# Ledger of designs, part 51: designed miniproteins, single chains

Each design is a single chain, and the fold is of that chain. pLDDT is the mean over its residues in the fold that is shown.

## One batch from the design tools (miniprotein)

Design m1876
Fold by ESMFold2-Fast:
Structure m1876 (fold): chain A 66 residues (1-66)
Amino acid sequence: KKQIEKQLKAFENALKKLLDTFNVPNRDEIVEKLVKKAKEMIEKGVPFSEAIREVTREALKIVKEY
């Protein structure tokens, strides 16, 4: 349980760096929505690795718009 929380914080920081690198507007709002989606997937029983992969794919789609 505590391990997943630490990994989610690391993932949040990685998303912030990714969006900052591509100058995505409203970065904080987008990161919050993506992290929330990852948490909801994990709570529904999706493995952490699959949740992160899905949310990373969504983040990359957002980045391609800019």
Scores: mean pLDDT 80

Design m1877
Fold by ESMFold2-Fast:
Structure m1877 (fold): chain A 68 residues (1-68)
Amino acid sequence: VEEARKYAVEAIKALRAGDIDTAIENLQKAIEVAPPEARKYFEKALKAAQEGDIDTALEYAVKALHAL
């Protein structure tokens, strides 16, 4: 849980900075260690980040963090 939380926080920081590559990397790492309930939100955040939809990616990354 704490490891997934760390990756989620780093992804959120990267999204706010417009660093899409770093955000995608940290979202992928979060998905690998997250429990199933949070993983669904991280997957939606990853898809949005890959599409360049920063606002949607940020929304789902925050929801995933709260689901941890």
Scores: mean pLDDT 83

Design m1878
Fold by ESMFold2-Fast:
Structure m1878 (fold): chain A 86 residues (1-86)
Amino acid sequence: SSEELREKSVRVGDYLGEELAKLINEISNGEVTPEALVKAIEEIIKKLKDEKNRKELMEKLGLSEEEVEELIKDLEELKEYFKSLL
């Protein structure tokens, strides 16, 4: 249903926002720069590509393998966008 898709999108968005904020704090003490964003996105992609972390996140966020692959693709495109600003 549209409600289930919306709830899933919110869970994914919340997860990504929390992970990005945490990683940016670790990389740049909270300074949001294109360099920090590229590094943070690379770490999230690495986590999603790791079999154990992927399985845990699929269960936690309610994602299929296909949806995780789509998320990785979207993050790779977002990374290239920020990389183009360097």
Scores: mean pLDDT 84

Design m1879
Fold by ESMFold2-Fast:
Structure m1879 (fold): chain A 56 residues (1-56)
Amino acid sequence: GREPSEEALRVARLAHRALTELKLDPGTVGRIIQEALDKGLSLEELEEMLRKKAEE
């Protein structure tokens, strides 16, 4: 199989931190990640989206 890319591992770590530290639900985290990927956003923009959602 293909090894996960460095970027995929960074996305996985951001998702884990969003679930454990920001206490976002898994469905919300998955949706935000998918939107960021669909729009071609950077890892920094993904982190910003997760942070803004946690502030709501």
Scores: mean pLDDT 77

Design m1880
Fold by ESMFold2-Fast:
Structure m1880 (fold): chain A 59 residues (1-59)
Amino acid sequence: KEEIEKFIKELEEKIKELEEEIEKLKKEGGSELEIQELEGIRALLEAEIGYLKKLLEKS
């Protein structure tokens, strides 16, 4: 129970970091491939949080 809540929090923090990196790359003219990879990772982390939140609601 507590482990799931902690993991969600860690994933949310990682998403914030990824969003900051994506914003920085877009402003500084970074690689489109790097931006796409970071956006892909963000989507995976969002999906993981969704599953974990459903587990918390079920318990």
Scores: mean pLDDT 80

Design m1881
Fold by ESMFold2-Fast:
Structure m1881 (fold): chain A 50 residues (1-50)
Amino acid sequence: DELEKMSLKERIEELDKKAEEEKLSPQEVRDAYVAEVARAIREIGDEIDA
């Protein structure tokens, strides 16, 4: 449960760091955020199948 939140938070932090290093554009960062959120939701769905 809370582990899923920690996983998403870590992914977002990694994206922020990568954006700074890679000089990603705002739209690329936004797209990456959406993709990470979608993956987190999918992972939750796989566990919360009840």
Scores: mean pLDDT 69

Design m1882
Fold by ESMFold2-Fast:
Structure m1882 (fold): chain A 77 residues (1-77)
Amino acid sequence: MLSEEEVKLLLYKALRGEVDPLEVARTLAELAERGELSAELARDAARVVELLAEQGLIPPEEAERLLALLEELIERK
């Protein structure tokens, strides 16, 4: 399982182009499906996913599905 610190580091690396954007999206989807992201992390992840999708680095279909999962986590509390 990834800690909050590990998730933040993953998002930071994604923004710097140091990690595969699809690997980031896959990891975030797994964490979201397990309910292992806090609302704050889900908001940060959503912003990163939107940026990666806008740059064409993640397929729009996968970005849309992941954003829906992240929105659920943000609203669930």
Scores: mean pLDDT 79

Design m1883
Fold by ESMFold2-Fast:
Parts: C-alpha cells; sequence; structure tokens
Structure m1883 (fold): chain A 79 residues (1-79)
C-alpha cells in the first residue's frame, strides 16, 4: 500500500478529530453561557453533547495514531 494513500487517510482522520474538538469547544462555551443564565437543562444537554463528540474524537484519534505509526514504519523502511 502506498504511503501517500495512508497519509491522505491520516489527514482525513485528523480533520475529523479537529472538527470534533472544535465542536466540543463550542459546546463548552454554550454550557458556560447556559450556567450564567441558570439554564440547567441546556447545561445538561450541552454536557451530554460534549461527551458524544469526545467519544467520536477518541475513536478517530485511535485510528489516526495507528495510521501515523504505520506511515512512520514505512517511511523509516524507505529512508
Amino acid sequence: KKIEELEKKAQEYKAQIDAFNAMGDELRKLAEEARKKGDTELVKQAEEAINKVNDMADSYRKQFEELEKEIKELKEKLE
């Protein structure tokens, strides 16, 4: 399998991780604003959503780490 294909797939996973991390940051801001307003239901909903995006980010992170390891091993073999 070509290193370029693995690098492209790793970039796709990295983009997904970055997207979920950005989503998590926005949800944390939403939770903070909801706390300031005393909206306990919105705080709960935001925290549940944060947990979901964290789980998705973790899934892609594991796949990214495996691809990065494979790419590194292949590059060291060629160099």
Scores: mean pLDDT 82

Design m1884
Fold by ESMFold2-Fast:
Structure m1884 (fold): chain A 115 residues (1-115)
Amino acid sequence: EPLVLQAEVYLDLGRYYLKQGKYDEAIKYFEKAIELLESVDPKHPLVARAYLLLGEAYEKKGEFDKAIEWYQKAIELQPDSPLAARAYDLLSKVYEKLGDTEKAEEWRKKAEEIR
């Protein structure tokens, strides 16, 4: 489908900018991918993947509250999946950076339960 292919191109561009440390450009392209994917099917498998990538971009930018929000949304779409396990690992790391050891341990345990 042409819109899904376009969204995949936007995800690839977002990843490219993320690797370059251009976090605002990465966010822009991940948001464009999400808009296209949600217009096709809000439950499309790539939507959760795009949410995870958007969360990673916000985490790299230091916007931890936004990163947590997007990681949780990714988990809600695919709760018992390898993607959810990755999102739980990323949530654990964010809470460690925030100094919340108890929350970090809770998310780490959830990742272990899925694996």
Scores: mean pLDDT 89

Design m1885
Fold by ESMFold2-Fast:
Parts: structure tokens; sequence; C-alpha cells
Structure m1885 (fold): chain A 68 residues (1-68)
């Protein structure tokens, strides 16, 4: 639905800002493009939410690795 699309776009924007806040803006842009691709392929909101959750964990892990 259009509401699911709007929620997916907001999640993509929030993920991008999160990655930027961790010093990983290029990774944020990559994940934004991946979410746009998932939307284009007709992925469910649940699938996009699962992707965002995994992506956030990857951002946190990479930020920790960079400082270790």
Amino acid sequence: SSMDLEKAKKMAEELKKFAESKGLPELGERYEKMIQQLIKEGASLERIEAFVEAAKKSVEALAAEKKA
C-alpha cells in the first residue's frame, strides 16, 4: 500500500542518518539504494523491516571495528 511505501521510505531515511551519525555515510547511501531496490521488487514491509534491523547491526559492528 502507499502507507507501507511511505513507512519504508522513512525507514530508509532514518537508516541513512544513523549510518552518517556513525561516520559511515557511504554505507548509509548503499543501504538506501538497497531498500529502494527492495521496494521496486515488491518486497513486503516485513522484509524491509528485517533488512533495516540487519543493516543497523552491520553499521554498529563496523563502527565498533573502526574504533577497535
Scores: mean pLDDT 83

Design m1886
Fold by ESMFold2-Fast:
Structure m1886 (fold): chain A 85 residues (1-85)
Amino acid sequence: MEKEAEELLKETENYANAAKSAAEYGERDPKDKDTAFELAEKFIKRGEEYAAKLKRLGDEKSAQRAQKYIDDAKKSLDKYKEKAK
């Protein structure tokens, strides 16, 4: 139970960070921006799957932390999309 929650939280964090990196790359490289932003969206979706699994385990604190990682990644994607236009 505890180990499973830790693994799901770590996976959520990893995908959220990957999404932020892809979004930042998309803003910096206009040639690849559409592909980079699409990749960031896919990473966010994957992270949301792990966050949902955490919520189903009933570990509310870990689920809240996972949701914060996803929310931060979504905000970063929106910010970089705005900058890239």
Scores: mean pLDDT 83

Design m1887
Fold by ESMFold2-Fast:
Structure m1887 (fold): chain A 63 residues (1-63)
Amino acid sequence: MSKEELRQLGREHLELAREHRSDPERAREHARLALEYFRKAGDLDGAREAVELLEESLAAAGA
């Protein structure tokens, strides 16, 4: 799998995490997958965005 393919998968899961913000468990799963793909791609900006959504979904579920 190329770095570009990994970045595309990361972006797809990032979009799904944003779409499912009202469902913290689903949003968390997608944010986690996005983070994994961005890490494999070496995409620090994408990884940062995924971490932000992951933290947001955890805060929403735990608040």
Scores: mean pLDDT 80

Design m1888
Fold by ESMFold2-Fast:
Structure m1888 (fold): chain A 90 residues (1-90)
Amino acid sequence: SEFMKLVAEAVKLSEKNTEENKEKAEKLIEKIEELLSEYGLSEEQKRVMMAAVKAAVEKTSVEDYLDIPGEELRKLLDEALEHLKKKEEE
């Protein structure tokens, strides 16, 4: 999965917390957002997926970035992940 590879690389870069690694991680986060847009995710789906990416990179929770109910958050994440999986299998 291209998405998972980019996320894993951003997480790895964040572990050393240098300015150079911050710039590289920010570029990877931009690439991830572009990839999700290319896959045709809705703005809401992209928002929840990007919050999940940031939570993984910063070692925090998705709830720290989004003020939405847990049920709705889970639904949007599941829908986004299903859409992403279908696009990566094409």
Scores: mean pLDDT 78

Design m1889
Fold by ESMFold2-Fast:
Structure m1889 (fold): chain A 98 residues (1-98)
Amino acid sequence: SALERGTRAAIRGIRAAGGVTGAGGAIKGIGAGMDGYLEGGPELGAERTEEERERGDKVGGAGAGGGGAMTAGMGGGDSPGSERAAEEGEEGARKAEE
């Protein structure tokens, strides 16, 4: 729906802004994770497609590039932030169906 597209656009905007402040790695990691979760959803299970795996590898690189961003970004590994990003992705997917 339009709401889902708007949410993705907002996340991309935040990632762009984060790059200027040096938090780009963490923001890119979170945004990419949310985008993947919105498309896959929990209903498809925890399995990552090859596309989502490639996205994860890209996100890992972004997280590593951002000094303190690894702790908050996907490159920081499994964290409470990754669980929250997944939950927000699910909420976005539900709103997109409206």
Scores: mean pLDDT 45

Design m1890
Fold by ESMFold2-Fast:
Structure m1890 (fold): chain A 55 residues (1-55)
Amino acid sequence: EELEKLISSDDPEVIAEAILKVTKREQLPLLTPAIEKYKGDPVVVEALKKLAEKF
């Protein structure tokens, strides 16, 4: 899927875009490796907050 391509990126901005493309809770496990790697990145943290607002 498109999300898997984005989440495999080494760019936090691309990872943030992938996070914002999540529309179903079932897709959250796809984000786990990127969240663990970039959990301290402000761009990724902001994207996660926006994702939380969707659910």
Scores: mean pLDDT 75

Design m1891
Fold by ESMFold2-Fast:
Structure m1891 (fold): chain A 62 residues (1-62)
Amino acid sequence: SELEILKALIRKEAEEVAKEALEKGFDEKTVKEYMEKVERALEEGDVETARELVVEFSKLVK
């Protein structure tokens, strides 16, 4: 479905940001909490919240 494709794209973006955070020395716990929040939003079908979480965490990582 179209929603499944959108969720896959957001998950991929979240994973890229998580990988960059780990490479920059962020705590595994912090990165895990971020990934769990994104996954939870996606499970609830809240793609807007999932996107916002990715954007906000990306700002901390840059």
Scores: mean pLDDT 86

Design m1892
Fold by ESMFold2-Fast:
Structure m1892 (fold): chain A 67 residues (1-67)
Amino acid sequence: SSKEKIDEALERLKNATTPEEFRRAVLELRQAYLDYYLEKYGRITKEMYDEVQKEVDRAVAEARAAR
């Protein structure tokens, strides 16, 4: 499911050891959130897109702070 993909992408982001792995994980996380909203609601509103961006930015900041 898209929720499982979000969890998987978050795990990859935390475990990324190279800049390429980190960049890929960020892109996968963003896509997984967008897919989750599309599957759940059948559309992405501007508000949903903004929330996705906030969640991705938060996860990125947390992953960077943990290093």
Scores: mean pLDDT 83

Design m1893
Fold by ESMFold2-Fast:
Structure m1893 (fold): chain A 79 residues (1-79)
Amino acid sequence: SDEIIELARRQAEAFIARVEAELPDDAAAQAAAREAAELIVKAAEAYAAGDFEKARELGEKAEEKLAEVMAAIAAKRAA
């Protein structure tokens, strides 16, 4: 369903904007956020195409990039 892909794109855009607003000077965190967003959209596209194995792999890669962003946010909040 194209709805799943469109929802993923909207959530990805919102996430990038939030990270850019909270971490404006952290280029690495912003890059990780963009990579996570791209992986989430690709996972949604794979899922919509019926490639559930690829969707899972892409989702796992997205989680790794999300962990990098969450660590950067936690470090900023602790400073």
Scores: mean pLDDT 86

Design m1894
Fold by ESMFold2-Fast:
Order: sequence, then structure tokens, then C-alpha cells
Structure m1894 (fold): chain A 79 residues (1-79)
Amino acid sequence: LLEELREALRELAEEAEREGNLEDARLAERVLELAETGDEVSLGVAEIALAVLRVSSRNEGNERLAELAEEALRLLAEL
């Protein structure tokens, strides 16, 4: 699960970087750090961050970033 989440977040960061969204790429890295910390508060912050990213990406018409954020959210929920 954590390895799959790391892979999903890496894909998210690469996609964000390709689109010039360096802030979103950095957010993906931060989410991974929070997931690796593993405490309830860190996992909650990671979930909120990914949920916000998913909504903002969809609103901007970036369905691929939204799909990647949704997959990362699904994997995070299984931790």
C-alpha cells in the first residue's frame, strides 16, 4: 500500500510538473511525507490536501491530475 501510494504520488508530481504546476508537484511530495509519518493528524492533513487538489484540478479542466489525486486518495484511505 505505501509503495503503491508512493508510485501514485510520483505520477501525480510528474503530471503536475509537465503542466508547469510545480506547487502541485511539491504538494504530492508533502503528502507522501505525511503518509510516511502515519499518525492520525498527518493522514488527515494528507487527505484534505489531495481532496483540494482533486477539486481544483477538475475545476481547471485537468481531468488527468484529478484522476491521479483520486487514486492517491483511495490508496491513502487503505493505510
Scores: mean pLDDT 80

Design m1895
Fold by ESMFold2-Fast:
Structure m1895 (fold): chain A 74 residues (1-74)
Amino acid sequence: MMKIVEPSEEEEKKLEEVAKKAGAVEGGELPTEKSVEAAKAVAELAEKLGLKEAAEAARGIAEEIEKLIKEGKV
């Protein structure tokens, strides 16, 4: 089994920010193309660190925001 490296405080903060921005999509500020890029960047970083669940969450957020932009709902 690959050992999951303990995330640094900075990495934990970035993961929390991605989760909060996902919540904003449901009833807060309008998501933008920059939000999609930020979520994708977090997903790539998490994948490099072996944080599979964090990477999947960030990718899911990016896909949902991208769909909303593509459909013109934001």
Scores: mean pLDDT 64

Design m1896
Fold by ESMFold2-Fast:
Structure m1896 (fold): chain A 69 residues (1-69)
Amino acid sequence: LSPEEVEARRRALREALARLPISEATRQFLADQLQLPGHPRLSDREPELGPTTVAVLAALLGVPPEALR
């Protein structure tokens, strides 16, 4: 992905997170993950953003889970 596409996706995800009926702690955690310069691979380090959360966000945004890495 280009840097511009990454930034646009981060912005869209932050806006989507603001609308999700989830706890503030979970929202802050997800926002922190999206602020990382380059998202770590889930399979490599299994970062704090777990597979279930990624699947839920992908379904809500209408994108494949791979698009969130």
Scores: mean pLDDT 56

Design m1897
Fold by ESMFold2-Fast:
Structure m1897 (fold): chain A 65 residues (1-65)
Amino acid sequence: SDAEDKAAAEKAIANTRKALEALGLEEEAQRLVEEGQKLMEQGKYKEAADFADKEGKRLVVSALS
């Protein structure tokens, strides 16, 4: 359902933001939240969740390399 997809996307964005901030990536976290919220405003909840997970993972791997 849209409500479940929306809740999952909000949680994915929040968890990814927290993880990036813990690594000192505050600017990257802010940009990820902004892009995720843009997808949420378009009703693209699954895309928002997938974006947060994929981009978050990319940023974490880049920071640790």
Scores: mean pLDDT 86

Design m1898
Fold by ESMFold2-Fast:
Structure m1898 (fold): chain A 66 residues (1-66)
Amino acid sequence: MQEKAIEELKEAILNDESLSEEEKEKLLEFIEEAEKDPGEAFEKTPEELKEKLEEIIKKYREKKAA
């Protein structure tokens, strides 16, 4: 379910203290754009944000596993 995946990513971003407020804002905007238009969001997304998202997903998985 797309809704659940987006909610989990937003929570992971908000709960990640290693991220600055600006990084959280940019990542939340990316997720919101991806919810509306995934293809367009990926095309517009800088590599830097993609790396941050990947790191958050890894941390989220580790937190859930722990």
Scores: mean pLDDT 68

Design m1899
Fold by ESMFold2-Fast:
Structure m1899 (fold): chain A 84 residues (1-84)
Amino acid sequence: KKSEAEKLHKQGKEAFEAGDYEKAAEYYSQAISLDPDYAEAWFNLSLAYGKLGDFGQANKYASKAVEVDEKEYLAYVEELEAKR
């Protein structure tokens, strides 16, 4: 199941790089539903919503990434909140 989450996360990254942020958010959401401890997927979901202009959802999911992995993502959440 974790390998399935990693596969979905990779598909999300490919969609994000292609500029398909809605599809990227869909894949990242599926990845976190399989592995809620997948901090990178929460962080990338935040980035996808940021690209879609939904800064409320972006900040919410960035906070979830910090909840899972504070060391990696805390500085990004602080930067994102400052842009409100």
Scores: mean pLDDT 78

Design m1900
Fold by ESMFold2-Fast:
Structure m1900 (fold): chain A 67 residues (1-67)
Amino acid sequence: SAAEGLKAIGETLRRHRGSSGEEIAAAVVEVAKKYGLDVEAEVVGNTVIVYAKVGDRTFGSAVEAAS
């Protein structure tokens, strides 16, 4: 379900907080694929920004990557 997928993405972000931005982005995209979610991840400096689209709504989250 979308709710389970969003929870899994949040858990993935938490578990990879000490990883590089590229590793965090890749992990989030892989999890999104498993749940059939439309998710985009962007690395801006040392921050990973995740956008999840569910219906007509976009949910955003940001996580600090390893510097």
Scores: mean pLDDT 74

Design m1901
Fold by ESMFold2-Fast:
Structure m1901 (fold): chain A 65 residues (1-65)
Amino acid sequence: SAEEYYEKGKKLAAEGRLEEAAEYYKKAIELDPNYAEAWRNLGVVLARLGRLAEAAEYLAKAQAL
């Protein structure tokens, strides 16, 4: 489920596995495009990776949901 992918992403992010965390947040969004927390946490992970322009886009999407 989207929630299971989201929880896996959170665990990976806590472990510092940021690229893998981003992949699981994207999987959560694919299953539930209205999952605001998955959009927000993807943006946070992208910012931590230094991908600031992408982070801004995903955070804006989360705010719009």
Scores: mean pLDDT 88

Design m1902
Fold by ESMFold2-Fast:
Structure m1902 (fold): chain A 87 residues (1-87)
Amino acid sequence: MEELIRGAIEAVENALKAAENKDYQTALHYAQGALRAIERAEEMGFRSPELEQVKRYVEEAQKAIKEGKYDEAIENFRKALEHLRRL
C-alpha cells in the first residue's frame, strides 16, 4: 500500500513539474500514472475521503489541460499533492 501511495506522490510531482514547464503531454502521462496507482490502492481496500479527493483533483487537472486551462490544471495538481502527502 505505502509503495502505491509513494508512486502516486512521485507521479503527481512529475505531472506538476511538467505542467509548470508547459509540457502538457508529459503532465497528462504522469497524471494517468497517478490515477492508476490510486485505483490499485482502492482495489486493495484503501478507501478514504482524502484519497477520493486526490483522485478528483487529478481528474480535474487532466480535464483542465484538455480544455487549455493550464493555470487551473497546475492548481489542481498542487491540491492533489498537498492532500496525497497527508496520507
Scores: mean pLDDT 85

Design m1903
Fold by ESMFold2-Fast:
Structure m1903 (fold): chain A 74 residues (1-74)
Amino acid sequence: MEEKLVEEARKALKEAVEAIKAGDFEAAKKAEERLIEAIKKIENEELRKELLREAVEAALAAREAGERLAALEA
């Protein structure tokens, strides 16, 4: 039932993003741990790669936003 694992992974990713937006880094860390655990249980390589790509894209977007915020102060 990889569909359930994919749904769990995407839910965890969304929770991580919302926690980061709220500045709740402990909640973000817990959501990331759940995301990684769900991805590790997925046997389908294509689905695993897609979820990892979504996670990387979200992380890069968060980093880009942080760098832009820092540039406004510098």
Scores: mean pLDDT 72

Design m1904
Fold by ESMFold2-Fast:
Structure m1904 (fold): chain A 56 residues (1-56)
Amino acid sequence: SMAVELGKELIEEALKKGLSVSEAGRYASEKLIEMGFSIEEADKATVGGLLELGVG
């Protein structure tokens, strides 16, 4: 989905900045919420993005 792809990009950006996987996930969720996604949608997209990237 578009939200999962966006979550992946946000996670990759955060990891590139030196954030941990947990920090990258939080960063992605916060940015998705700022973009107008609901908390539930942002969390689902972040988890999906992490899974598709193969990071734990």
Scores: mean pLDDT 84

Design m1905
Fold by ESMFold2-Fast:
Order: structure tokens, then C-alpha cells, then sequence
Structure m1905 (fold): chain A 56 residues (1-56)
């Protein structure tokens, strides 16, 4: 499902941020964008950004 794909990539991005893989939150969000189908990313864009930024 879309939710399953989004959850997996968001968790991997958060873990990558904690491990120092990304220089910024914006870079982590961009990596998620490249790993998801464009339609799925656009649908969940606000959720992805909010969770990675810690606003959720």
C-alpha cells in the first residue's frame, strides 16, 4: 500500500538523519522523494515533511 511504502521510506530517512547520512532535513526529504513514485510523494508530501522535521 502507499501508506506502507511512505512509512518505510520515512523511517529510513529519520534513521539516516540520526546516523549523519544527510547534511539537512531538506536532503532527507529529497531522498524520500527520489525513492517513492512521484504520485505517492505528492499525495503524502506534507505528512513526509512534518514527520521528518519532527512537527507531527
Amino acid sequence: SDVELVSKEVIEAINGLKAGKYSSVEEAVEDVKHKLPQEVYEKYKQFIEDVIKGNL
Scores: mean pLDDT 82

Design m1906
Fold by ESMFold2-Fast:
Structure m1906 (fold): chain A 61 residues (1-61)
Amino acid sequence: AAEARRLIEEAREALERGDLEEAERLVKQAYHAAMQSPDHEEALALLEEVAELQREIREAR
């Protein structure tokens, strides 16, 4: 959970800098970390945030 949140924040920062390749790599790592969460509600919230970031990265290309 904590690692997934950290990776999501790092991916957001990379996207804001225009580093789309790093943002894409970080959001993919965040996706895997979110799936490792034992809390189903927390995992769903993190996965929704990951999906939104993936959409933003695709639109920024």
Scores: mean pLDDT 79

Design m1907
Fold by ESMFold2-Fast:
Structure m1907 (fold): chain A 85 residues (1-85)
Amino acid sequence: SSAAEKVKELLEKAEEYLKKGELEKALELLRKALKLIQEHPEEVKESVLELLKILEKIAEIAEKQDDKETLELLGEIKDELLSLL
């Protein structure tokens, strides 16, 4: 769905900003992704497993950077995605 593709794009862009050390931009994109998941759960449901894999990659980067704020937000996104299964 269009919402699922948009969430994927936001998560992939957040990953790139985290790799560059642009934390505030990454957090903004992750918050936008969370909002889209909450607003369009049925559209996102089909892509949950793919999105969870992207979240795992972002979490590994955040853990290496000791970025607790990003890890907490990723946890919220993961919980929202798991609630759709």
Scores: mean pLDDT 87

Design m1908
Fold by ESMFold2-Fast:
Structure m1908 (fold): chain A 86 residues (1-86)
Amino acid sequence: MADELLERAEKALKEGRYEEAIKLFNQAIDVLKPAFEAGDPEAAVRLGRAYYLLSKAYEKLGDTQKSEEYRKKAVEAFERAAALRR
């Protein structure tokens, strides 16, 4: 489930296993995308969190371009979640 993947990814990120964290966050994103596309605001919040933490992982690896790309995706996902809860 996406929540288990997110928890494992956050643990990997906290422990400095950045490449493992990136892999797990990408797996969580793949699970969350169908619900997000269907307009689930909870999926949008989880997707935004995954993108934000991916941005942090890439920043730690020195990939500033991917860090900024995922930061923008996180903002877009959170803005969509807010719009869906109106």
Scores: mean pLDDT 84

Design m1909
Fold by ESMFold2-Fast:
Structure m1909 (fold): chain A 85 residues (1-85)
Amino acid sequence: SLTERLKKLGNEILDEKAAELKAKVPEKSHPMLEKLTKRFKKELNASIERYVKERGSQRSEEEMEKLVKEGADEYIERIKKILES
């Protein structure tokens, strides 16, 4: 389904960027990074399900893919901020 394809896209972006971030942060931060990545992956998936249900008839697939990419990027930025605190 469209929802499953968007979830796959979001999860892949989060996993790739989290792996890149893991290489750049101290080893002591790795458990927190993994915990936050798992949490925000769940939140992103829930947001995708809600968005497709509420806006699927009003937005193109390309627009929804762009929003998923932006959402994944925002979660990575939040992880960075949490790890800095």
Scores: mean pLDDT 83

Design m1910
Fold by ESMFold2-Fast:
Structure m1910 (fold): chain A 71 residues (1-71)
Amino acid sequence: SMEDKQAQQKALSVVQGWSNLLALNPSIKPLADQVVQQTQQLYDDGVDVNQMAAQGQAALDAAYAAYKAAQ
């Protein structure tokens, strides 16, 4: 459905967000790699994509806030 496609796009957007943050702060690479791999695996396993995207977004927001605080 269109809703499923939107959910998939949200999950992919979170993965891209982690990749973008890694480009700004390479020292978070181990954390970024772990989150990206977990999100991709859950997506492939057919877990609720909206819930996983929300969890990934929250983790990304926290990591970005930490990056900004360290500037």
Scores: mean pLDDT 75

Design m1911
Fold by ESMFold2-Fast:
Structure m1911 (fold): chain A 94 residues (1-94)
Amino acid sequence: MKSLEELKKELKEIQEKILELMEKTKPIVDLVLKHRELTKKALETNDEEAFEQAMELTKQIESLAEEGEKLQKELNELSERRSELLKKIRKLEE
């Protein structure tokens, strides 16, 4: 059985990894949001430049799709482990 101190140390390490992975996903999320904005502008204003920029961002997003999926899977696994550690810590502090 792990001590409360050991569980809190593991929680801190997992939280640090989650923050690091979130920073790695941020550029991909920013590209997706920018693509949505440019696509909307192109459709509403018939702006050829916005349409061309949206198409270029589509290619960039597609090239990053595999990396984005890997990062999301790691985030999900770490988030689940964090949740379980929080439950164990809560039980020991009661």
Scores: mean pLDDT 81

Design m1912
Fold by ESMFold2-Fast:
Structure m1912 (fold): chain A 59 residues (1-59)
Amino acid sequence: MSEEAQALADRTRASALANGVPEAVAQAAGDAAKRALDETGSLDVAERAGVRALIEAGG
């Protein structure tokens, strides 16, 4: 996993927490974004994966 993927995960989690999302859900969203970036190399796909995880959790 690259530093870019970790930075995206951290940013996604921080943003979700700032919006009142539970920590477990915020972490899952960050992990989804990191995994998508690692697998596809696409920042847009990775960001979309993180947002999708938040929506699925009722955010």
Scores: mean pLDDT 78

Design m1913
Fold by ESMFold2-Fast:
Structure m1913 (fold): chain A 72 residues (1-72)
Amino acid sequence: LEELKKQFEETIRRAEAVGAESPASRLTLEGIEAAEKGDYEEAIKKLEEALELDPVSELAKKALEIVKKKKE
């Protein structure tokens, strides 16, 4: 949980630096928030939706990898 939070904090910090105003970045942040609550199914769903809107988002790809790894 703490390790996952630390990885997401760094990812969120980068997202905020580039602006989280688009629907894709908002879905990415919602996915990260769901993962922090332990709702990995909702997190995966939100992150996959973010990638549908922005397929080249490294932020969404990285977050999805972390969530899938934690869900096992």
Scores: mean pLDDT 72

